# Designed miniproteins, single chains, part 113

Each design is a single chain, and the fold is of that chain. pLDDT is the mean over its residues in the fold that is shown.

## One batch from the design tools (miniprotein)

Design m3929
Fold by ESMFold2-Fast:
Structure m3929 (fold): chain A 88 residues (1-88)
Amino acid sequence: GKDEVLESHKEYIDKLVKEYEEKSKEDESAIEYAKAIRLAVPRAIEEVEKYLKENPGSGPADFALRIFEETFKEIKEELLKEYEEKKK
């Protein structure tokens, strides 16, 4: 049902969060990844929930993962740009 679909989407998002948090522990330059994830996850979840509300019964997990990845990429690029500006 709907709850099972949301649980699958959350599981994929949580997995990505864990992978990037592990990277940030090994490399200080990866702190930007952790920040991007913390900002991207709530936004991606909101977009997935909105999509499922408008399209009940649809939703392969791949679609939610794609929304997360695109949102994460945008936020990461913004944070990296800010980091480079601080080095000047």
Scores: mean pLDDT 63

Design m3930
Fold by ESMFold2-Fast:
Structure m3930 (fold): chain A 86 residues (1-86)
Amino acid sequence: SLLEETAETLESHGIAPLYAKGLRELDKLLKDPNVTAEEIIKKLKELGLNDQQIRDIMRLALRAAERGDLSKRQTEVVKEALKLLE
């Protein structure tokens, strides 16, 4: 996925390792058809991400959605998560 590719790019350059972990976890969570926005936020916080970092990751996911990388359901969950943090 574009999220996983972005995470790999960040990891390979040694930049923003926590963001890379967050993007990988988000990609994994979005593959669960029953995942909720609240569960995504909880899991990303468990990785050590703060609210601003989670917002940044959700905005990156919306850019992936614009490129057709996310399903309609996955896009809706990401939008809901972003609303909960704004």
Scores: mean pLDDT 83

Design m3931
Fold by ESMFold2-Fast:
Structure m3931 (fold): chain A 78 residues (1-78)
Amino acid sequence: MLEEIFGPLKELLEKLREAAEKGNLEEAEKYAKELYELINKILYESELQPGGLENLKLLQQFKEEAERLLEKAKELAE
């Protein structure tokens, strides 16, 4: 269940990391946007579910890592 929800997030994060390591800002921005949109959708659904606190923590970790990787991509591209 949780793995099914976070599986796509992990895949997008890996693609973002690869783009960031290569200094490909365009691809990094694309994957970061897709990741943020998916996180926002899951956050909305989690707010309506009892016990969403663990989900909120995991989503926050994904968001923080994605922001860090996007910042790294911007530094490498510029």
Scores: mean pLDDT 74

Design m3932
Fold by ESMFold2-Fast:
Structure m3932 (fold): chain A 85 residues (1-85)
Amino acid sequence: FMNAAVEVIKEARKIIDQAKQLKAVSPENSELAIQAAQNAIRFAKQSIEASLGGDNDKAQTYLEQALRALASAKKHLAEAEAEAK
């Protein structure tokens, strides 16, 4: 769980940085990508916290939420990139 959650945080941070660069050209999709990526980081941190506390079921639930939020962030980033080109 911890390794997957750490990778979600890394990918989400990259999405935030890329979306910020596109905000002037694609403000709506960039903002949605940033919000989804921030949600992914929050859920990933909760997954790590639950894992450290020994609650593997809760850690898995938060990781699943983090992965869904990350997928949403990737979709909105791709839409923002398409609008910028």
Scores: mean pLDDT 86

Design m3933
Fold by ESMFold2-Fast:
Structure m3933 (fold): chain A 103 residues (1-103)
Amino acid sequence: EELRKKYIDAIAEEVGVSREQAEKVYDYVKSLSDEEIDALINAAAAKVRGLTPEQAAEAFGLTVEQIERAIKRVDELAKELGLSVEQLGRLITLAKKFLDILS
């Protein structure tokens, strides 16, 4: 619990978001499979780079349908939390890294 709080505070400061925004992303990521997390990270990267779903699917080894679903979820989550897609992508990546260390 104490370690979780310190980590969330550190991420929030590093990405330039509120603690509440970082905590919501962390808790969401913790509920997902590794494959789901990777799809969201790749979708966020594709959007930041301005790739089409077809280009992203080829670049990341996913189907167009998988990328389109992940892009839609990234857009919805970023909007719900008041984050940029870049900030959301960074938060998801950092949350995954921390969860992997705790496993």
Scores: mean pLDDT 82

Design m3934
Fold by ESMFold2-Fast:
Structure m3934 (fold): chain A 95 residues (1-95)
Amino acid sequence: SEAEREKALEEIRELYRKMAELFEKNREEAIEKIRENSDPEMLELLEELLRAIEEAKAAGDEDVAIQGLAALAILAGEGLEEKERIEEIARRVHA
């Protein structure tokens, strides 16, 4: 139903916020982990993501900034439980 879809989307947004908070709490360590475990292409992606997040914040695009921070959390090996939960919700909605 539409109500079930809205609840699922709200739950997913909450998980993205949680992942973004995990990255920001340990920002320096997270960036260091990404850089340590990245080839040149991944380092370029990191710089692009950081730039996109700054641009989103400057434009007031909170949802885009949060999604970018969540992506950085995943790259740092953080927010994996939240990612698994998002995948579970997606499967539930499509079942």
Scores: mean pLDDT 81

Design m3935
Fold by ESMFold2-Fast:
Structure m3935 (fold): chain A 103 residues (1-103)
Amino acid sequence: KKIEELKKKFEEWKKRRQELADRYAARHPDVVGAEIAALEAEIKELQTRYDELEKNRDSFPEELEEVRKRLEAAQKHLETLRNYYADVGLMEERREAARKAAA
């Protein structure tokens, strides 16, 4: 690929990262953690439903496809939140350590 195309893609990626950081920076870590827990519970329920429908695939092909799409979307969302929460958690640990050192 052309160097100009690579630079454009890199700048677009930086912009996307900044927008995502700005969006999640406004959220308290506990709120993000609660969202992760709720999403994990939803994924577990969807996985159970998918397994049940998979046993009767020929009888419920549309429902199976719908559940699969929801499961994929939920898993992608969870991955995004987990990556953000891991970064925020590390920053909180560092802030806590600094506070203890200052006291």
Scores: mean pLDDT 69

Design m3936
Fold by ESMFold2-Fast:
Structure m3936 (fold): chain A 66 residues (1-66)
Amino acid sequence: SEEEEKLKKTIESINYDLELVKETLQARIAQAEAAGDPEQVEKARRDLEYAEKVFNKKIEAIKEKL
């Protein structure tokens, strides 16, 4: 169905955004490690874990509608 196809495209979009967020945060972790800033490393790692949890739950909720 058209509605089902739209939901599938939404999941693809969310997965794409998650990969970009992961790349950005991994780069931030590397920068903070190079700068010797443990607080920024911890913050970036926490942000990464939080992003993965939020995006994954959103994908799961949409999959339940398929």
Scores: mean pLDDT 87

Design m3937
Fold by ESMFold2-Fast:
Structure m3937 (fold): chain A 77 residues (1-77)
Amino acid sequence: SLAAYREFLELKYEAGLALQKGDYKAAEEAIKRMEELARRHPELREPLRRLYGEMGDYYAKRGDYERAKKYYELAEK
């Protein structure tokens, strides 16, 4: 649904702001909400996979290889 995609983008923006502030807990909470949304709306599966890849890249660039690996593995599903 268009409404679900809009909510997904709002949550993605929220996660980005949280990362910018170094608030990893808030970023992870926003991602969990996006995961719940994608479970209810199959059309969000590909946007979510793309987000996981972007999160993997984000953490890899910062040297957080443990989080990077987890997100890359999620992106392959």
Scores: mean pLDDT 87

Design m3938
Fold by ESMFold2-Fast:
Structure m3938 (fold): chain A 94 residues (1-94)
Amino acid sequence: MLKEKLEKLKKEVEEFRKKLEEERNEFIAEKKLDKKEQQVLDLQVEAGVAAYALELAKKYGLPQEVIDEWEKKYQEKTAQAKAALEALRKEKAE
């Protein structure tokens, strides 16, 4: 049972990641984003993937250890994305 839930989580997270990466690539091309902007977007994609994985882990009733791991990753990536975005906005405003 646990193994099947973990495999389902992994598959759904991977499909969601591919969707976000596809949207990311289109956005980069359309907006002609530079390398710094791409780095911010990459961190936002990682934060989004972690958020989705955390929701699914809770929905599937996975062990607290798995939930805690995704929660930590979500918090870490969200903080990194926010800091990178604020730094980029400050550079563009000056």
Scores: mean pLDDT 82

Design m3939
Fold by ESMFold2-Fast:
Structure m3939 (fold): chain A 96 residues (1-96)
Amino acid sequence: SPSAEEQKRFEEELRMAAQAGAGIAGIAKRTGKEEKEEIIEILKENPVTAEDALIGAELAEESGALAVAEAGREAAEADEEERKRITEYAIELLEK
């Protein structure tokens, strides 16, 4: 069985990925950009905002992705430093 520490790391990674996904979806919706390279360029210049995260959460909820919707709402309630970390993670995910 996974250790409690391994389970916590996995859960934290899933939460960060879900928050990043909501932020990406929100930016794509707000800007009308759908191409990966265009979204990366936007994220490098403009960190995910609370509004971007809420837009992404709404889109996720409409699609039935309830965990991503919850993560997007959590990202919207986060401070600017946490949203900057989510932005950096989103860029890493897209650049893979």
Scores: mean pLDDT 86

Design m3940
Fold by ESMFold2-Fast:
Structure m3940 (fold): chain A 78 residues (1-78)
Amino acid sequence: MEKEKILAGRLEVEVRAEQPATVTVSAAALGPDGKVSYSVETVRAEPGQLARARAEAVLETDKSDEIGPAALVATVRP
């Protein structure tokens, strides 16, 4: 069976902040045989600007039925 690239989870956020803030976005997924996909992006949101951050968990596998749920997290800190 051919290996496929499978998007287990994706999180995109847009933040307009009135004070400077740090935006962090992460995506993680567990695949077969303990294979882990993890990505993280951190962006600085400045007052009056639209900040965008994106994270994706992608697995390449022929065992797509053994992919666990994705964990998607966004945090905004002053």
Scores: mean pLDDT 78

Design m3941
Fold by ESMFold2-Fast:
Structure m3941 (fold): chain A 92 residues (1-92)
Amino acid sequence: GILGGILALLGGLLATRGGYAAGDPEGVRAGIAGALAGIGAIFTGDPVAAVAGGVAALRGGALAVAKDPNNVLAWAGLAVGAAGLAAGLAAL
């Protein structure tokens, strides 16, 4: 629950910054959604919110990487979002 939420929040923030640097509004929107869902998971302990946040952060990071594969923040968002998804799934 909480760990997955923290990872989703961090992954979402990294994906947002990576998407912004890559000029990808879809990556930015997905990153913001991941960060907000991660915050919700932290406050509620809900593993479903952690999974949703991890998926959104993973999508945002993947879109930013597809736009700019040299963007380290996009890769970091992808990796941390995936970790948040895995932690959320493990808590189900």
Scores: mean pLDDT 76

Design m3942
Fold by ESMFold2-Fast:
Structure m3942 (fold): chain A 57 residues (1-57)
Amino acid sequence: SVRERILSRILPKRREELSAAELIEWLEEEGIRVSRATATRILNSSDFLGDLLRLLE
């Protein structure tokens, strides 16, 4: 699933190693368009995985 492919890229990295640009690129590869502001908000969220998974539903 899209969720599995995105999570497989994210889980091996620490959150501080993940940039908004990388997150946007991975989501665009799966056909999901997000703004830089949305990607930055998700990365800085206390519920990072929850916010990301809601986006992928």
Scores: mean pLDDT 77

Design m3943
Fold by ESMFold2-Fast:
Structure m3943 (fold): chain A 58 residues (1-58)
Amino acid sequence: SLEKALDGIDVKNVSKEAVVKAIEAGLTPEELADRFGISKETAEKIVKAYEEYKKKLE
């Protein structure tokens, strides 16, 4: 599940739903980092985990 894909990433108090909506809206890792107050490295890990999750659904 998406939650399991994100469990390995330190996103304390960040809404997973809001992050997913932002990724679906086309935000880059840099824009996600700015919006959610996380590092660009953490944002890149989230995007990668979400893309891997999506590939498994296809």
Scores: mean pLDDT 71

Design m3944
Fold by ESMFold2-Fast:
Structure m3944 (fold): chain A 69 residues (1-69)
Amino acid sequence: SKEELREQIKAALEKRGINPSDEDLDKLTDEAMKRYEALKAEGVSDEQARNAAIDYAVFLAELKEKEKK
C-alpha cells in the first residue's frame, strides 16, 4: 500500500541521517509509487518493485540534500 511504502521510505531515509518533512516525504512517496506501479505493469515482482521504488526515493532525497548546499 501507499502508506506502507511511505513508512519504508521514511525508515530508509532516517537510517541515512535524512529527516524529511511530511510534505517532502509525501512527494517522495508519490514518485516511488509511480515507479512501483510502472515496474509491476512490466511484470516485476512486488518485492523487487517495492525495493526499487524505495531506492529511487532515497536517490531523489539525497540529490535534494546535495542541492541545498
Scores: mean pLDDT 83

Design m3945
Fold by ESMFold2-Fast:
Structure m3945 (fold): chain A 70 residues (1-70)
Amino acid sequence: MQEKLQELRLKISEFAKEMMKLTDEEKREKVNKLILQAARYISEAVRTGDPEALERAIELVEQIKKELES
C-alpha cells in the first residue's frame, strides 16, 4: 500500500507541474480540480486504509493523464 500511495503522490506532483504549463485556463482549472480530488482520496486512503479511496485516487490519476494528453 505505501509504495502505491507514494507512486500516486509522485504522479500528482508531475501532473501539477504539467498543469502550470497549460495556456488554456479552462483546461488548467479542470485539471487542478481533479488533482485536488485525487489528493483528498490519497489522504483518505493513508488515514483509513480504505481500498475504495485508493481505487478512486487511481481512477482520478488516469482521468488527469487523459485530460493532459488531450
Scores: mean pLDDT 81

Design m3946
Fold by ESMFold2-Fast:
Structure m3946 (fold): chain A 100 residues (1-100)
Amino acid sequence: SMLDKLKEVAREFLERVARIAREAGLPEEEIERLVKTAEERIEKAQSVEDISKVMLWTMTRAAALARRYASPEVAARMEAELTRELQEAGKRIKEIVEES
């Protein structure tokens, strides 16, 4: 289904966010908490809007954690990578919606 494809995009985005956070040196317990919360929200998502909200929340929370736990330079680099990943995931969502 379209919704299953959208959830797959969101889970791939979440995996990339977790990788970026680990490379930035964020605490594993914070990354695990972020991943668990995002995955629960992805599972409950019923629409494109729900998926978009989860992805935006995941990016926003990851960026906030970077500002708290990383140096300013690492946080800025992480925020740039997160923004790029969100843009690419958004393109994939648009393609799925337009093909449905």
Scores: mean pLDDT 90

Design m3947
Fold by ESMFold2-Fast:
Structure m3947 (fold): chain A 94 residues (1-94)
Amino acid sequence: SMEEILELLEELGKLLEEIKKLMSPEQQARLDEVFERLRELVENRAPIEEIEKELKELYLLISEAQTNYNVPKELVDRAVELLTEISRLWKEES
């Protein structure tokens, strides 16, 4: 459901704001760029391949933030859960 995907994106956005507080300004800008691109792709109902590319990029940035900036494991785990749920639901809508 598109409505459920948009709700998960909103939750992810709020969680990413908490993660960003612990990151460098350069990494914050990169995270914002990838998240905004993902949101635009979802709103435009882009192909699954393009959505998955941006989800993977977000996953890598979040994983790097855990390693380099000591982001709490609970925030990282929740972000990964949301990314996984968005991917699953998008495949159902496609």
Scores: mean pLDDT 84

Design m3948
Fold by ESMFold2-Fast:
Structure m3948 (fold): chain A 74 residues (1-74)
Amino acid sequence: SELARRYEELVRAYESGSLSEEELRERNEAILREIEEELAKFPEEELRKLFASIPAAPSEEEAREKLLAFLESL
């Protein structure tokens, strides 16, 4: 999906050192708002499945990877 692609681009730009911490936060917040809007279109059953997978993740990074995988499945 376009949203998943933009998230990957943000991560790569951060890893390459091309983004400041302030710019990273700003762009991350914009992407999270778009994710929130996309999630609002889904029935509660699908959101429940996503949220049920997050508590099994040992880190915030794994939780984000599971969210990204869900968005790619759309």
Scores: mean pLDDT 66

Design m3949
Fold by ESMFold2-Fast:
Structure m3949 (fold): chain A 80 residues (1-80)
Amino acid sequence: SLEELEELLRELQEIAAYIFEHGSEEQKKKFYELVREAEKKIKRIIEEAKRKGWSFEELLERIAKVIRELIEKLKELIEE
């Protein structure tokens, strides 16, 4: 849902703020690498959605999955 995606983006912003305030230079570099990989995945999802005529709900679900995976990787990054 759109509400779920908004909540995920809020959590992502909170994690990003934590990394930039408390993280090492290596953690900040890894953050940018993980974000770029997520951006590439989302770009591919959008192109696929245009090609196959996916519903808005399907597009949101696919994007939400990418954001959830990014959040999980970032949580692992800050726990170590």
Scores: mean pLDDT 86

Design m3950
Fold by ESMFold2-Fast:
Structure m3950 (fold): chain A 105 residues (1-105)
Amino acid sequence: SKEEVKKEMEELISSMVGLQIRAIGDLIDNKASDEEVKKINEILSGISEIVDKVVDTYEEKGYVSKEFLDKAVKEIRELASKLPKDIQEEVNELIKKLEKVAKKA
């Protein structure tokens, strides 16, 4: 239903926020440099902005086109390629959730 898709889209934003908080917290706990923390945080913020654009597009139009989704996923993957492998794996799981939700819309 449209209400279920809306809830799943909101859960995508929450999942993205949780991923960024956990990833940055883990870097700080492992005594990563301030420069590394800043770099990873900027990349994750870029991914978050793309996820927000997908959700906003659904809110405005009631659907997400395949072309828009494919472009968004490509841009997220390009940003994620610059992340440590453990964070890349979490972003890849987020991409799977994003594709699944958007295809239902």
Scores: mean pLDDT 87

Design m3951
Fold by ESMFold2-Fast:
Structure m3951 (fold): chain A 70 residues (1-70)
Amino acid sequence: MEKEKVLKEAGEKLLELGEPYKENPEVRKLMQETSKKLYEESKKSKNVEEVREAAEKAVEEFKEKIEEIK
């Protein structure tokens, strides 16, 4: 339940960050890969704290990769 909220929030943040670039296939692919990684981490994580840390890292990496793609 709480893990689901963290994942939903992270997913919404990724969509918001990617929205201006959604016409770019590379950004679209990165968004899908990041979402998949977050989902897989949520299944492996034992608590909400681990999911939150993974989500924060994924969002930061996503921002960095978008800057690289431009």
Scores: mean pLDDT 77

Design m3952
Fold by ESMFold2-Fast:
Structure m3952 (fold): chain A 85 residues (1-85)
Amino acid sequence: DIKKKIEELFENNDQGGLYLTIARALLSGEVTKEEVIELLLELKEKKVKLTPEEIEELKKKTEEILDELLKNREEVLAATIEKLP
């Protein structure tokens, strides 16, 4: 389950693995941008109490990060390939 993998990578503070997993899942259509935003918000809220205003700000920032990730999709894929033995 891709959502469990994202949660595990988030918990382990594996930022590189997290973004690569998200990029691949979005590119394959396995998750939507909205699902990723909701999941990341849920995971953040478990660690810190967020106000409605903070939730809205984090939602916007996450949307921007995902848009940039999809825009740089070729670079993300190339970086993944370069790290394979």
Scores: mean pLDDT 72

Design m3953
Fold by ESMFold2-Fast:
Structure m3953 (fold): chain A 88 residues (1-88)
Amino acid sequence: SEMEAQIAEIERQALELLKGAIGVAAKEGLDAGIEYLTTTWNEWFAKIAPKLTPEQQKLAQQVLDAGVALLRQLADDGKLQEFADFLN
């Protein structure tokens, strides 16, 4: 369905941007990684938002919030560099 395809695209994009954000955070620090994730997400979201239902837009925001939370947890655990190296 169109809904399933849009959810899959949100998940795919979130994973790609999160990988990039982990790399930025490992090299430049947590705040830089969060800024990268939120900026690149907002640029992508602006392009797709007109095609999304309110429920899908809320899901996209929840995915972004989860990505930021994961970056913070990886930083707190001292694992940003390990994950960046793994994801290369």
Scores: mean pLDDT 83

Design m3954
Fold by ESMFold2-Fast:
Structure m3954 (fold): chain A 80 residues (1-80)
Amino acid sequence: EEKLLKEFEEQKKKDEEEAKKNDKKLRDKIIKMYRTEAKLDKEKTEERLKVVRYIADKLIEIGYEIDEELLKKKIEKEKK
């Protein structure tokens, strides 16, 4: 049965390689679709990216304030 073990190990390696190939193909398709959409509507895509960037920056600012409040609560607990 040593022959079956070698065939099983070879099959396992092939299955893992095929899974990685499928992931790469999916990523390439998503990138291609995004590029196609961007070509059809370049101006709207640029404006959307600016809005998304602005929202992201605002979320970081809100996150920073929440972290400061958590830090204050920890300091108060330690001073008790």
Scores: mean pLDDT 59

Design m3955
Fold by ESMFold2-Fast:
Formats: sequence, structure tokens, C-alpha cells
Structure m3955 (fold): chain A 92 residues (1-92)
Amino acid sequence: ALALAVAGLALGLVGLALARVALKLATSREALAKAIAAALTAIGAIFLALYALALLAKDPTDPRAVRLAVEALRDGLRAVALAAEALALAAA
């Protein structure tokens, strides 16, 4: 659970950084929409990861922490993918 929560946090932070670059480079409505979606998804991943870490700090065996960590990892990966798509559209 801890490793998944840390990975989700790291991916969320990377996704947010990439989304900020995509927002600055967005020249089309589609690129802007994907950059905004990436930023929002990244913020969600960061909050889920932090909540999972807080639960693990109180009880390392909390099953909710495992679910939140998996969700954070999934949302972090989605944020990076959306930011990459937004950057590709901006580069075209």
C-alpha cells in the first residue's frame, strides 16, 4: 500500500507539472481541454495518495488505504497520459 500511494503521488505531481506546460503551449480548444482535464485528474490523484498515506500512518492494515492507493496510481497514470496527449496536440 505505501509503495502504491507514493507512486500515485509521484505520478500525480509529474502529471500536474506536464499539464502546466501543456496549458502554456495550448493553441487549440482540444489541447486546452485535455490540459485542463490532466491538471484536474493530477490534483485528484495527489489528494487520494495523501489520504491513503494519512490512513496508513494511523493503521498500516487499513483496507481503505489500499483502495485509495490503487485509485491514486490509476488517476496519476491517467493524468500523465492526458498531459502527453495535450502536449502532442500543442506540438502539431
Scores: mean pLDDT 80

Design m3956
Fold by ESMFold2-Fast:
Structure m3956 (fold): chain A 98 residues (1-98)
Amino acid sequence: EEALEEIARLFERAASLLEQAAKETDPVNREVLLAIALLTVSIAYIHAPKVLPEEKAREVIPLLEEVMDAITEASRDPSKLPEAAQVAREAAEKVREL
């Protein structure tokens, strides 16, 4: 439960960074926020198999991949940043239900 809550908080941090990036007018500052969001999710991706039972890791890994894909798409098209933030928020909620 504690490990799932930690992973959920990493998704929430990524969502907050993406929400900030969506409101950012400076392209360089936006890229910095996206990079930090991607690093945050990448940390969760590396740690999930080490801290979770195999069954729960199998449920969490696809959610991490979905968020990483959304961030990658938003890096090419900033209009997709609010959508990427919502994907991260939903992933956090799903992780807490595991």
Scores: mean pLDDT 86

Design m3957
Fold by ESMFold2-Fast:
Structure m3957 (fold): chain A 72 residues (1-72)
Amino acid sequence: SEQDRIQAGQLVNQGAQAYKDGDKEKAKKLFDEAVKLAPDDADLYYYLSIKLGELGDKESAEKYKAKAKELE
């Protein structure tokens, strides 16, 4: 639903903050929760790829970008 997509985006923002705070394990759990809410939303995966790229996790950024392209 649209509400699930909004919540997924909020979880990505929370995950990015946890990552910046040094809690990479919490960040991963929050990113996984976001994906569970909107697993077929290409925009979510692009957003994850951008955020993880900014955080320096290039490998995860590339994986999410590939998933986004598969969904388009």
Scores: mean pLDDT 87

Design m3958
Fold by ESMFold2-Fast:
Order: C-alpha cells, then structure tokens, then sequence
Structure m3958 (fold): chain A 82 residues (1-82)
C-alpha cells in the first residue's frame, strides 16, 4: 500500500514534468490545450488508482494537496502561453 502510493506519486511527478516540457515547447494555443487535456486525463486515472490504495485520511489529504499544487503550477504555465 505505501509502496504503491509512492509509485503513484512518482508517476504523477513524471506526468507533470512531461506536461511542463510539452507546454514550454508548444508553438500554438491548441497544442497547449491538448497537453492540458492529456494531463487532466492522467491525473483523473492516478487519482482513481490512489483512492483504491490510500485508506489513511491523512495520506489522502496530502495526496490531494500535492495534486492540486501540480495542477495550479501547470495552469499558471499554460495561461502564460495562451
């Protein structure tokens, strides 16, 4: 459970870093929007998986806080490109 949770966080970090790189390299608003849609889909999948694995309310709150921080950072970056 804890090992699976760490793997979910690592996957979230990888997806986030790839999304940041894709946005920075995007040449059009449509490319930025596609990256955001892809990222949102991946976050949805990871959150669903996390809900199955995380039974501790404190770890769940920590995960949601972390996810929200990553979303906010990516939205800020996307807004600068739009």
Amino acid sequence: SEEEFKRILEELDRVFEEAQKRIKNAKTPDEVKKVMLDFNQKVFELTAKADEVITDPKKRDEFYKYVNEKIEELVKLAKEKL
Scores: mean pLDDT 84

Design m3959
Fold by ESMFold2-Fast:
Structure m3959 (fold): chain A 80 residues (1-80)
Amino acid sequence: SLQAEIEAEAAKLKDEEIEERIEEAKKLFEEEKDENILEATRLLSIVALALSKQGKEGEEKAKELEKWAQEQAEKVKAKM
């Protein structure tokens, strides 16, 4: 399933790769295409899951990213 793939990728994601994945997702949202929104959401789900494993600070960062991703997805849908 997609969820199992996200969990597998999150388990393999290194700390130094987190910022790179966030930046990749931001670029995808800027392109304002449905396919890019889905991929950006997938990438941020991987990052959020990886961050949540870092304890309380990581959990807070994951919640902030999830909120930001939801806001960006809503903005792109409004422009389409």
Scores: mean pLDDT 75

Design m3960
Fold by ESMFold2-Fast:
Structure m3960 (fold): chain A 91 residues (1-91)
Amino acid sequence: MLSQLTEEQRKLYLEGEINLGLALILVGVSKATKIPLSKEEVEKALEFLDKAIESYKELLKEDLPEEVRKHLEKLLKEAEELKKEIEEKYA
């Protein structure tokens, strides 16, 4: 899949993946330990998710292969759903 993307598109994809991954690690550790996220960790997780969402939205403006587009739409939905979960739980 990455071989079908330009260097700029690959950079955006990688940025999205890293930021989503970091948010998932924070939330995953919280869920596994049953220790709620601190205020600082909530702010950090939301920052990571906002960066991931922006990267995926920028990529989705590009002319992409259908399979890549579908994968990115799934990742964007996962990031948006996780952001909503955090905002509802830690409001």
Scores: mean pLDDT 84

Design m3961
Fold by ESMFold2-Fast:
Structure m3961 (fold): chain A 70 residues (1-70)
Amino acid sequence: GIAGAGILSAMELLKKYGATSSDQEAVIDGVQRLSLAGEISSTEANQIISAVKNKDFDLAISIAKTVLKK
């Protein structure tokens, strides 16, 4: 699975270089795994996933930094 720091790094790379559907699915899977592990809430995971699906990586990174870098 992708760790929280790895997910942040992946989202920052996708923002810089662009994202394929496969890249978005990998990030979404990683965020879902963090939620299942209890590292983030279901609500927080859904907000990040929604931003990634909309290709709003600025919003996705902002939310992830708030919940993972407490």
Scores: mean pLDDT 76

Design m3962
Fold by ESMFold2-Fast:
Structure m3962 (fold): chain A 86 residues (1-86)
Amino acid sequence: SAPLTQLDLTGYPKEEILEAIRKNPKLRTLSLANATTVDDETMKEIAELVPELETLDLTGASKVTDKGLQYLEEGLPKLRTLDLTG
């Protein structure tokens, strides 16, 4: 089947998120709201795996720091919407 362009992984653990992202390299929209196990390394891997990403929801992703956000800034040139509230 064709890769997905939109994926909602709200509350999913890091390992399942990375597996799903690896299968869908054409993602443009990704929700990771309340993904409490994702961290700065996860952000680095996302930037490498889904370079076409335009929208990312990190609401409640409490382990992501400015370092993780810097990986997104460097690796995701098309990112237009980043939600960090909560």
Scores: mean pLDDT 86

